# Designed miniproteins, single chains, continued (2), part 71

Each design is a single chain, and the fold is of that chain. pLDDT is the mean over its residues in the fold that is shown.

## One batch from the design tools (miniprotein)

Design m6450
Fold by ESMFold2-Fast:
Structure m6450 (fold): chain A 80 residues (1-80)
Amino acid sequence: MEEEIKKQVEETKELHPIITDEIGELIFRILLELEKKKYSTDKIQEVLAEIFEILNSLDDSDVEKKVKKLEELLKKIEKE
């Protein structure tokens, strides 16, 4: 599973060079938690929409703010 995260992060970085390793890793960790928790398709779509909104709500220079919001989302999912 952790090797899958690293592979997906590398692939994401190549396809979208503006996405840092840290952002990519957080996104895939969130996706793994969704899989682990066996969320419904509707709930998965809601979380994906929230990730998309976080990534598009801020300027490229706000990478650290995007990371913080993604970390908060990951913690929320892990706690539930």
Scores: mean pLDDT 67

Design m6451
Fold by ESMFold2-Fast:
Structure m6451 (fold): chain A 100 residues (1-100)
Amino acid sequence: MTEIDPIKQAEKLAKKHGRKELVELAEKLYKVAPEKKHAIANLVSYVAAVLEGKTEKLTPEQLELAEETLEAFKNNDEKKLKEQIEKQEELLKKLLKEEE
């Protein structure tokens, strides 16, 4: 429904929380899967929630995605980052299909 710019969304979150690493994360995610903008935006939001200690607003699956994404980001593991994007993309497709 909305044109998502995951880099701009990450910049907004980084400024709000004082965490420039959210922009760096979004850029790395965009590099490995530039067409998966919604999945990238969601993963960045999950990681922001973990870094702010607000994990209670995440489902167990979203929390796992956030933790795995953050670990892959810290280790510069582009393959793991791509795997998290694909996992989130599949979740989004299933949820949208069920709501339609």
Scores: mean pLDDT 79

Design m6452
Fold by ESMFold2-Fast:
Structure m6452 (fold): chain A 76 residues (1-76)
Amino acid sequence: SPYDLLEEGVEELYKQAMKLSKTEEQKKLAEEMYKKMKEVIEEGKKNNESLEDVEKKLTEILKEFMEKFNKIKKEE
């Protein structure tokens, strides 16, 4: 499936995010990002969405995660 590489990328991203998370709040953000990304990929598969459209949605989720994660890091 063309989505296999996106799924693999999401798994690796989640593992790295969890490894970098020092607080419970950061870990919850990583879990939320992972859940949202998995839902987007599964919905994309079900609805036969283009890889480009799915990647745009994944990028938006990643951006939101990074903004929230960096805000917590600055408060430490």
Scores: mean pLDDT 84

Design m6453
Fold by ESMFold2-Fast:
Structure m6453 (fold): chain A 81 residues (1-81)
Amino acid sequence: KKQEAKEKAAQELGEVIRKYDPENADELAERFKEKAKNASGKEVYEAMLEIGDEASKRVPEKAEEVRKDIETVAQKLAADI
């Protein structure tokens, strides 16, 4: 259900960020999970994109790749909620 989709998305987000910024991956994934806790539909999608933007700013040399990978996770999440 929706809770399972949010937990899976948080895990996938953490895995994506860990490839580029392993030190901050767990913190950013947890922040997404906290924002998504009481959110639904569009709000969950927006929370994912906000965390993605922050992650890309922390790794400017890979910003385009980070944004693209996180957008893919966000699109999968949007299909499940």
Scores: mean pLDDT 79

Design m6454
Fold by ESMFold2-Fast:
Structure m6454 (fold): chain A 81 residues (1-81)
Amino acid sequence: SALEALNNLVSVATDPNASEEEKVSALQALLEAYKKASPEEKQTVIKKLQKLVDETANDKNKQALYLYASQTLKALKALDD
């Protein structure tokens, strides 16, 4: 599901040993799951990502997570355009 793919993306983004290939794979999995998701699940994913972006925006210890969550949110919103 798109929610499971989002949870995996957050896990990869917060893992200091995660490779760039793992991050790209997690993002691709989320994009594919999001395209197939119900309107309700899409709304839930966007709300959870927006909350994550808002909560990490001013946290100096979560800058990597903030950047990755922000880029992910932009990519998902682009799919709905």
Scores: mean pLDDT 83

Design m6455
Fold by ESMFold2-Fast:
Structure m6455 (fold): chain A 71 residues (1-71)
Amino acid sequence: IVPKIKEALEKGDYETALKLVEQAVAFQLPVEDLNEIKKYLEEALSKATDPEQKALLERAIEIVDSYIQVQ
């Protein structure tokens, strides 16, 4: 799932990336994998120019962060 998230982000498919992040959290992926996902999301956010896309990426990062903090 981590490689699929990276691919979606590189293609600018942030809606698919958010959906995959939600699945990763629901499947209780290891913290190491969640940290790698967060790195890719932050990299994509630095390159995003559209406010709506930035909001989707920020939401995905918040989801990952909230899960890492409670585990």
Scores: mean pLDDT 77

Design m6456
Fold by ESMFold2-Fast:
Structure m6456 (fold): chain A 79 residues (1-79)
Amino acid sequence: LEEAMKYAEEAIRFAKEGDVEKAKKYLDEALRAAGEAGLPEGTINAIRKTLESMEAMGMPALGQEMAAFALIRALRRLE
């Protein structure tokens, strides 16, 4: 849980800086750690679909930021 939150926070930081590559790396790590922490696969898939939709619209950094915020909110509900 703490590891997933930490990776999601780093993903937001890099997405805001426009570092799409690092944001993607940390977001992928956060999604993996969230699954290990017990976040439902359906929730993880919904977050991934949001990210893919924003990337398809030419807004990958915004999609990464939105996905990471959604992930943090979902993780807080597991507490």
Scores: mean pLDDT 80

Design m6457
Fold by ESMFold2-Fast:
Structure m6457 (fold): chain A 77 residues (1-77)
Amino acid sequence: SAEEIIKLIEEKAGVEFSEEERKEMIEFIERQTREALEAGYTAEELLALAEEYEAQGRLDQAEHARLVAEMLEEERR
């Protein structure tokens, strides 16, 4: 879920988000997931895009694409 993804980000970054920051991040992830679904993206396509971004050194874009791909897989299940 978006909440679990945020928890992983907190653990990886060594930070704790406020309730308001968590709400904004959940809304952002959910919106991006909905937009990807409406555009017809698959999780596999987003994972391929993430690998391309990582190869280019665009680690923030790669991470974002992986998070949306994970959300799309959850929606597909």
Scores: mean pLDDT 74

Design m6458
Fold by ESMFold2-Fast:
Structure m6458 (fold): chain A 104 residues (1-104)
Amino acid sequence: SRERFRRALERLRELAEEIEDEEVRERVLELLEEMEELAEELEEATEEGDLLRLIGLSLRLIGLSLDLLRIARELGDEELLRAAEELASAANELILELLKKLKV
């Protein structure tokens, strides 16, 4: 799941580098950087057993995933949209895996 998330993020970053609109490209890259940081904090919260922090960070990660999906739709780029959908799916899977670890 963490590996799937990393791969999805890397793929979307590669596609984002090809966005011709510099302002949109920078915004997407910033969102991806924030998502990478949130994933690291999610692992940290899980190791610390901090359920409330994990929930808060998870909601933030989901929010960023939705922002990426909106941008991809606005650009009309089907490959970017598919990559954003995969990243959102991978993020959801990662969150569920980490929540499950806190119960054991």
Scores: mean pLDDT 86

Design m6459
Fold by ESMFold2-Fast:
Structure m6459 (fold): chain A 63 residues (1-63)
Amino acid sequence: MEYPPEVVAFLARLGVPAAQLPELATALHEAGYRSEAELLAADPAELERVVGPELAERIVAAR
C-alpha cells in the first residue's frame, strides 16, 4: 500500500506517535484522503468516523 508522505508528515506534526502513523495513514487513504489539503477541507464528522474524535479535532484545529 502506498502512503501519501504529506499525510504521514501532517499527522506527525499533530503529535501522532510513530507507532500509530501507518494505521492512521492507511485508514485516511482508504477513506479517500491523499493530501494535507484534502484533510484540511474534510467534513469533521467524516474525520471522526475514520480516525476518532481526538485526532479529528486536531486536524480541524490545524485549519
Scores: mean pLDDT 76

Design m6460
Fold by ESMFold2-Fast:
Structure m6460 (fold): chain A 87 residues (1-87)
Amino acid sequence: MKVEVTLTDDKGNSKTLELEFRTLVEAFVKAGLDVQAMKLIRARENGEKELTFNLSKDEGKALSKALEELTGKEVPEVISKVTVTFK
């Protein structure tokens, strides 16, 4: 199951990725964002179309590293906002 993820940095630059939903959840867990990971799972179970997270600088750095390690794709170094669109 794929999701569309738009990652925005603190400078207003954005990058959109298509990921497997499980990979996105694993990235949040690996980054220590367990509450956000649970919100992702619940939003999908509830049939929500979109979910947005605002992240601190440390959270954004941790998520960036986790996404690059899990996907091998280039992402913003410090992610300030994540918008997930469920397909």
Scores: mean pLDDT 86

Design m6461
Fold by ESMFold2-Fast:
Structure m6461 (fold): chain A 110 residues (1-110)
Amino acid sequence: SYIEEMAEALEEAIERLKKAKTAEEVLAEMRELLEKLEEIAAKFMAESKDENLKRRVQAFLDNFRLAVETLEEAVKRGELSEEEFRKLAIDFLEKMKKTLDELAKEVREK
């Protein structure tokens, strides 16, 4: 499942973020993850005929992109410590993974 593939990408990124030492490393991981999620979602959108599921995946990507942009602005303003920034990014990814896990469960139960 493409949704399960997206959830796996988030899990791997969370583990990399736990090892990140700088805000720049956190942002680089978040940007790389966004690119991977967009690639997987593009394949999903091309193959799926479930319009409701497509809307939910698109909303997920739009929300993820907005979060990355918000984190980039926070780094530019110097509002957070390295540790606070890393924790915020990890907490966000864990929340997003739970959303994808629930969506993947719904798809399996169809």
Scores: mean pLDDT 83

Design m6462
Fold by ESMFold2-Fast:
Structure m6462 (fold): chain A 74 residues (1-74)
Amino acid sequence: SHMDKLVEQIEEKIKEIRKLSEKLDEKKKAIVERQVEGLREMVANARKQKNVAGLERVLKAADLLIETIKNELS
């Protein structure tokens, strides 16, 4: 389904976030892990409510977090 595809895309973005966070110091890495937990909670809630637009917003939030970490590493 479209929802399952969005969830898979979000999980792939979370994997990228975690891989990038390995290059951060422990304090910043801990902040990123809390943000990842928040993204996962939003995914669970959006899935329960069958909220496709909510999942699309989570995917966008994950992309922005990747960009933020890349800027921190520059």
Scores: mean pLDDT 88

Design m6463
Fold by ESMFold2-Fast:
Structure m6463 (fold): chain A 61 residues (1-61)
Amino acid sequence: AVENVLADVESLDDETQASAARVIGKAAGQPELGDKAAQAFREGNRDEALELVRQLVESAL
């Protein structure tokens, strides 16, 4: 479920969250959106980053 992926990503450290966002973006066929989510995690914009990850996971389903 989307909620399970978001919870898993949220539990990771900042660097791993950025890497996970990039991998999810590539898997969803939207690597640019994945990179944007990774950048948001690095900037500490966690709410924006999690929203972008949610969009990526929904796109992959």
Scores: mean pLDDT 76

Design m6464
Fold by ESMFold2-Fast:
Structure m6464 (fold): chain A 67 residues (1-67)
Amino acid sequence: IDQALAEIDEAVKAFTGESLSEEQKAELRALLEAYRAWRAAHPDASAEERGLAALPLVKKVSEILEK
């Protein structure tokens, strides 16, 4: 989780020139943990189902990058 957050922060910094705020990091951590828990509960999930479960994460990152 923390490693994934650090990688997202570096990507956001490279793309926008700005680091994630502490509020954004907390929101992304919650979404990452929710996705991780979902993956553990659905080991037989298809690639499509996994993609749909990741949409809240993708949407949040996209909203951050849009600014």
Scores: mean pLDDT 77

Design m6465
Fold by ESMFold2-Fast:
Structure m6465 (fold): chain A 104 residues (1-104)
Amino acid sequence: MKVKKIFSAEYTDDEIRASVAVYDENGNLLKYVSLIIRKDGKAYIYSDDKYIETDDPEKALKEFIERMKKELGVSDEDINEFLELLKKARETKGQVTKEKEIEL
């Protein structure tokens, strides 16, 4: 089955947003994991049925990475590329998106 993985990173004056979403070949959303880190240090992770709120942005980022690996099958190479995408979003204060198609 062909799946599409969409990696999105956005940096604004108020927050950092990061997400990974997986779609089937018909464009149906299969799974997602999202991370929001706010300027006040509040961080939120949410996926299909789970929500986490914490005052520890580093802990939130670590949990987000673990969920990407365990729930979405994201590789270490994909994570490194995504961290570079997040860095680019921060430097440009905008949204950056990367799309990958894989065979499962």
Scores: mean pLDDT 76

Design m6466
Fold by ESMFold2-Fast:
Structure m6466 (fold): chain A 64 residues (1-64)
Amino acid sequence: MPSVKESDLQAALDGLRSAGFEVTVEQKGDLVVITIKDPGSGEVITQEWLLKDGVYYLVKGEVQ
């Protein structure tokens, strides 16, 4: 499964926000749901990550 450190994921999300994307992070137990919206096009990307010991594992969605 694709995996990323918490610090690397946070940096990527901050980069998306700086580029004008709307990023919403919702934690549901060990599952983290990240929704990325392009306000210009209205496109929505949803990713579901499993957080364990400071590492995020992609469960559902796309890695870009």
Scores: mean pLDDT 77

Design m6467
Fold by ESMFold2-Fast:
Structure m6467 (fold): chain A 60 residues (1-60)
Amino acid sequence: DVRRAFVLAVQGFVLKQQGQDDESQRLIDQAMQIATQALGPQGAQQVIDDAKRVVDDNLR
């Protein structure tokens, strides 16, 4: 469920920008867990990095 992991990571980074650090951390941890099961640790990190890039780009 790489798509679900990506969506959760994007939501997590958006919440972090809103100051909701606890909710952000929970969503990012869930995204990492799901992505790791689908792609392994290295692939999971790529999914998280891609989600952060999308959020960072939308803030410009």
Scores: mean pLDDT 82

Design m6468
Fold by ESMFold2-Fast:
Structure m6468 (fold): chain A 88 residues (1-88)
Amino acid sequence: GAKEALELVREAKRAAEAGDYDRAREYLERATELAVETARKLNDYESQREILELSNQALLALAAGDTDAALAYLDRLEEIVEELLKKS
């Protein structure tokens, strides 16, 4: 659910800060799946689109080793997931 997605986004941020990009990617992929499922159940298609776009940008930043960009996208993703948690 949204709570697990939020915890996984926070784990992805910690992994990215530690330079563990493989771990950050794994947490982010799982967080995205759960966040998308939650948005879909809430019929919140705008949040679903933003989650997918931000997740894709964060994955690209992680692949490039751009920690600052990855953390910025993950921070925005965390905010959206927090809002989904308030609605669920």
Scores: mean pLDDT 89

Design m6469
Fold by ESMFold2-Fast:
Structure m6469 (fold): chain A 71 residues (1-71)
Amino acid sequence: MAALLVTPSSEEHFAAAGLEVLTLAKELGLEVEIDYERKQFLVRGEEAALERLRERLERSPAIGSIEPAEV
């Protein structure tokens, strides 16, 4: 499995980013782990589904960065 680390553009955008990440992950069959201390989302699953998630989130003002993560 592959993983992406998604960071909101700011702490104030954490809830909006979370809603977008969780909604898209559910549509794409991806798993989400929420890090409430770091205000980040770890998304795991199939590489093709993760790339679709990344392409959709890159255009969101609520998302600051999307980085590959180790699994």
Scores: mean pLDDT 83

Design m6470
Fold by ESMFold2-Fast:
Structure m6470 (fold): chain A 80 residues (1-80)
Amino acid sequence: SKIEEELKKAGKEIDEMQAKYKAGKKVPQEEIDKLLDRADKIEKKLLEEKAPKELRREAVLVGASATTLRMLRYLEEKAE
């Protein structure tokens, strides 16, 4: 479905953001926040469409990964 493709895109975006973080590049807070908002909307849409729990959990994990990246960025900036 289209929503499953959007979930795959969101997963790719978090992977790219994590790769930038690992390379020592700054990931803008705004981009992380936008991905968090999109992940939440995808999860809600999957719930409305009664999608399998596996796909809903995948959306939750994308959001959790983005939240972790946001926290790691904050802590790293404070340690400088």
Scores: mean pLDDT 83

Design m6471
Fold by ESMFold2-Fast:
Structure m6471 (fold): chain A 80 residues (1-80)
Amino acid sequence: HMSMEELEKLLEEGIELAKEGNVEEAARIGQEAIDQVETEEEAKHLLPKVTELQLLILEKLNTPDAKKALEKLKEILAKQ
């Protein structure tokens, strides 16, 4: 039930946290935003910001959780 505007704002907050060095919180917020994506249109609209956030997180963390978030988004796009 979260709107596209709310999801976009969550991703922007995640990016800001990653830039501030709070990478764990950024990863958590990013994953929650991705979990709220239900439609192909939402996924396509949010993909650039999700990609930016995940690239920052992967660069610093290099963790399975960050990779899982990207894989989930790819699966949503591939199924639709």
Scores: mean pLDDT 74

Design m6472
Fold by ESMFold2-Fast:
Structure m6472 (fold): chain A 93 residues (1-93)
Amino acid sequence: MDELVTLSPEVLEFLRRVAEEHNVPLSEQPTRSEVWRLIRLWLGMVYEKAEEKAKKNNRPIDSDILREAELELAGSEERLEAFERLMEELTRS
């Protein structure tokens, strides 16, 4: 169901950056489908970074290395919080 979603400015900025990095179009008022597409891209990047870290350090892909990958890709705790808010807003929309 392709409904418009209302997102906080920080969450919208996060989505815009992901969209720009992957050359994916994003509307000023994103639809649910557009948001889920970008979430899948972000999760893919996190997993790829976690795999890279796991191979470099001879570690398994566990929750700790996934958390480390999220923090590195987000560049800050604030950006990671934006993703958490996105998931909360999308789930309750």
Scores: mean pLDDT 74

Design m6473
Fold by ESMFold2-Fast:
Structure m6473 (fold): chain A 65 residues (1-65)
Amino acid sequence: MDLLRQTAIRTAGRIQEALGDELLDIRFTITDDSLTIEVTTATPEAQALAERIVAEALAELAAAL
C-alpha cells in the first residue's frame, strides 16, 4: 500500500516536470496488488511521453517488490 502510494506521488512529480502545461489531469487507482495511472494531456506527444514515464515507474515498482 505505502510503496504503491509513494510510487504514484513520485510518478506524478515526474510527469508534471516533463509535461508542464501539457498535463491536464492525472488519476490514480490503487488496490492491494496494483497501481493504475491514467493521464490526460493536451497533445499526443505529451501523452506518449506520459505513458513512457508511467511504464518506467511501474517497472521500477515491480523490480522493488
Scores: mean pLDDT 79

Design m6474
Fold by ESMFold2-Fast:
Structure m6474 (fold): chain A 72 residues (1-72)
Amino acid sequence: VTLTREQVAEIVRKFKELDTNGDGKVDAEKLREALEELGLPQEVIDTILSKAKDGKITLAQLAKALLPFIEP
């Protein structure tokens, strides 16, 4: 499973749309819904959500979760 630069950009765009207060944190459940809407593989979604704490995920945790799936 690999993600293109365009797919990564779409994921980041969705994260920013959900980050309404600008603190770099998003509700993990809302992010899951957005990622499913983008048609991402379930294993990628599960990996991202595994980084959530207290029902929230940060942009930094999102980036770390995506690193193994990003092609150079």
Scores: mean pLDDT 78

Design m6475
Fold by ESMFold2-Fast:
Structure m6475 (fold): chain A 72 residues (1-72)
Amino acid sequence: DEEARERAAAEAAVAATRRELARLGIEVPADASGAELAEWLRALASVADEARQAALREAVAAGQRAGAETLA
């Protein structure tokens, strides 16, 4: 049953995603459908990836500055 397989896979994916987001402290709308959740996550992924890249780059720069100051 293709429909049952798709539904089970979607439910499992939604459950796994909600669990991971909860661990990251991100509130997931309790009433969001799987499709709405996927669309919301796609939009957030683009913005979050840019923010995460900026944060990681700043952390590396801060570490390098501290290292240079210590060795100087």
Scores: mean pLDDT 64

Design m6476
Fold by ESMFold2-Fast:
Order: sequence, then C-alpha cells, then structure tokens
Structure m6476 (fold): chain A 68 residues (1-68)
Amino acid sequence: SLKDLVEAAMELYNDLHERWGASEELAGEVARRFVITHSPDEALRAELAGLSPLEFIAYLRELGARLA
C-alpha cells in the first residue's frame, strides 16, 4: 500500500542518515528513488521526480502524517 511504501521510505532515510552517517541530501535522494521505483502511481512518480531530496523528505513526512 502507499502507507507501507511511505513507512519503508522513511525507515530507509532514517537508517541511511542516522545509522550510516549519510548526508540528508544523499539519504533523501536514495529514499526518493526508492519510492519512485516501487510506486505504481505514475502521477506520484512524476511529482516526486520534480522535488529536491530535501523537498522530498518534507513531502514524505506530510504524506505519512496524512496516511496515519
């Protein structure tokens, strides 16, 4: 589901940034690519492709809150 995908992407971002010491930009880019690759929603993929890594993380947090 979209909720499961968002939760997995947030976990991936947190693991890369907090556990492995990757920058917010690198962790955000990896998480953004993860959602684009695994989402069946073409419109969502197009929207996310237009965001910077940091804009994506803000978007992901807001989307996660709406799906909770």
Scores: mean pLDDT 83

Design m6477
Fold by ESMFold2-Fast:
Structure m6477 (fold): chain A 64 residues (1-64)
Amino acid sequence: KAKNVREAKLLLQKNPDKFTEEQKEKFKKYLKLYEYYKSLLSGGDRTPENEKKRDEAEKKIIDI
């Protein structure tokens, strides 16, 4: 099981045939959300809500 977003990306890249289409779509959805909130935090919109949403997206990615 992946420990972070980077490991999850590598796991999906190395073994794409071991994941369902639903799991792949879920990964794409939460990766987009993760990078969106990460960009807001980097751009100066450092709110607790944006941090929570980034962390929730990361957890969803790891749990795939």
Scores: mean pLDDT 80

Design m6478
Fold by ESMFold2-Fast:
Structure m6478 (fold): chain A 80 residues (1-80)
Amino acid sequence: EPPVLSPAADAVLGAVLDAAFAAHPRPLEELSPEEVRALADEIRARVDEAAKGLSPADQAGLRAKADGLIAALRAQAEEL
């Protein structure tokens, strides 16, 4: 069901997540809803910029994967 990323798109997503999480060094369960939203917005912005250098198929896959991760983060914020 989730899109399978190419190695190039997967590496880009990994780098984006590493950079975003490095900016938010606290455990996810300790983040406020505002901090979770800020993290989600950071991931989305970084993905949009990184996607510009990829093929159309990789751009679509990367955005779909990022949307899934952002939805999971927002669901975690709603749980708290």
Scores: mean pLDDT 73

Design m6479
Fold by ESMFold2-Fast:
Structure m6479 (fold): chain A 62 residues (1-62)
Amino acid sequence: SKFEEIKELAVEQARVMYRLGVDPSEIIERITRVLLSEHDLSDEQIKEIVKEVEKEIKRLES
């Protein structure tokens, strides 16, 4: 689905930014801004994607 594709792309984008040394809080802010510009995503879908991005960043920090 488009939702799953966007979620996977957001998580991949977070991994790339993390590897480039972007601060975790800035990664979350940038991805959230992009998701908010998507007219096809509900607020709950945006929250789910942001949660998955946060989980991935925490995994990379471990």
Scores: mean pLDDT 83

Design m6480
Fold by ESMFold2-Fast:
Parts: sequence; structure tokens; C-alpha cells
Structure m6480 (fold): chain A 70 residues (1-70)
Amino acid sequence: SKEDVEEIKEWMKEEKERFKKLIKEGYDPEELLKQLKIIYEDAKKSLSEEQQKVLDEYLEEIEKFAKEEK
């Protein structure tokens, strides 16, 4: 539903801010991305196709950010 897609978008926004904070605290962006992908692969099992698309778009943004911060 639209509500489920909005929930995923809000969660992704919070996760992106958390990811940025951890990088600022000195964590390796590549290692953080690796851990995040493991969590997200498990999460995909319960998601709709629309939610999976939002998640994939977010992962692309985070991968780009992680590569730029190394």
C-alpha cells in the first residue's frame, strides 16, 4: 500500500542519517555498507515489490555516498 511505501521511505531516511553519523564518528564506510546490505537482504523477504524498489534506490544512494567518503 502507499502507507507501507511511505513507512519504508521514512525508515530509509532515518537509516541514511544514522549511516552518516557513524561515518563522522570514524567508522569505515565500506564496512558499514557491508553490514547494512546483510540486514537489508533479510528485510527484503517481507517487503512488497514497491517497497523493494524504494529499498534498492536507497542502497544505490548509500553505496555512492560510501564510495565518495573513502
Scores: mean pLDDT 74

Design m6481
Fold by ESMFold2-Fast:
Structure m6481 (fold): chain A 59 residues (1-59)
Amino acid sequence: LPEEGRKRAEWIRKNREKLTKEDAKQILLEGMEENVRLRGDTPEDREALEKFKEILEKE
């Protein structure tokens, strides 16, 4: 939801330098999923999210 997404984005921004790789990946993916839903869940956003998720998993 809009408020939840904003809170996650603010938390990420404020705690960027304190995040571990795993924490950063998890929070980033959750934030991106919320963002995709907020933007209307378009096919382009979904495809980009899935590709990004695979890239993060490979790293």
Scores: mean pLDDT 69

Design m6482
Fold by ESMFold2-Fast:
Structure m6482 (fold): chain A 112 residues (1-112)
Amino acid sequence: MRAELDEIAEEILEKLREIKERRERGELDDEEISERLAELTPPVQRLIDAMETDPALRHYAAALLARIQAALLEMLGAPEELIEAARLIAELFAAGRAEEEVEAELRRRLAA
């Protein structure tokens, strides 16, 4: 199960890297970027389904989704603070921390 989710996440992350590189080269306009991002909806939905339907995979799937969100924010040129926050959320979920613990840690680190 985890190996299947890893394969889905790596496919999404690789496609996001391709979109970023091609955007930086001026090869993709905003419409083409939107179309390519829409192609990622089904594999992202598979990760969401795993998070919602299997309690044993909830934290693992949430961590993968947070990693994808960080990559998406980076591709879109979001502020570094948002990218760091998404990466921190991914690390905390991967460590099996509850949502309330993740929020508390995020608030603590952002205040420092």
Scores: mean pLDDT 76

Design m6483
Fold by ESMFold2-Fast:
Structure m6483 (fold): chain A 59 residues (1-59)
Amino acid sequence: MTPLEEALREAAKTLLGKDIKTSGFGEVFRRIAEEAGLPIDDKVTEEHVDALVRRALEL
């Protein structure tokens, strides 16, 4: 992984297991999950973290 990808993953891991609706990133996670075809459950999973990092790296 690039240093940037590692930094993004570490930051996103702080959201792991947090409630998507109340995390402050709820709407962002919802959009990313819908785009990636992931379940929009009430908690952030590793799949959500991976999708978030992947989308951020597209910038």
Scores: mean pLDDT 68

Design m6484
Fold by ESMFold2-Fast:
Structure m6484 (fold): chain A 68 residues (1-68)
Amino acid sequence: DPLLEEFKKAIEELKKSKTIPPVGEFTPGERAAAEYLAKRLNIPLEKARVLVERFGVSDALVAAAKLL
């Protein structure tokens, strides 16, 4: 599954990253998705935000559901 493989790679890269991308202002939908991903994947909210920005809310949630 290409989406799942890209999502796994993004998570691994973010976990290994020494620098966390700066977090901008969240829309309510982006914030809810990022908080969900942070909790489920056990990563910082800032890193979960990057996943939402990269994949979009819907694709990030679908990929997380397939991973979990």
Scores: mean pLDDT 75

Design m6485
Fold by ESMFold2-Fast:
Structure m6485 (fold): chain A 64 residues (1-64)
Amino acid sequence: MTPVEEARELGDRIINLLVSQKASKQQQETVIRNFETILRSQGFPDSVVEELVKEMRKELEKRK
């Protein structure tokens, strides 16, 4: 898998965990922000990080 595909897969696993744990909106936002910080620290471009985070937020809304 490419690094971007691995990041998407990790994002999906994080979403599944947040949904299964019935995480609050505050907890969801904290986890997403931490994931964003990790992706940036790994050298992912801002545009890619923003796209992945946007996809995660949309998925969380659908599963609520």
Scores: mean pLDDT 80

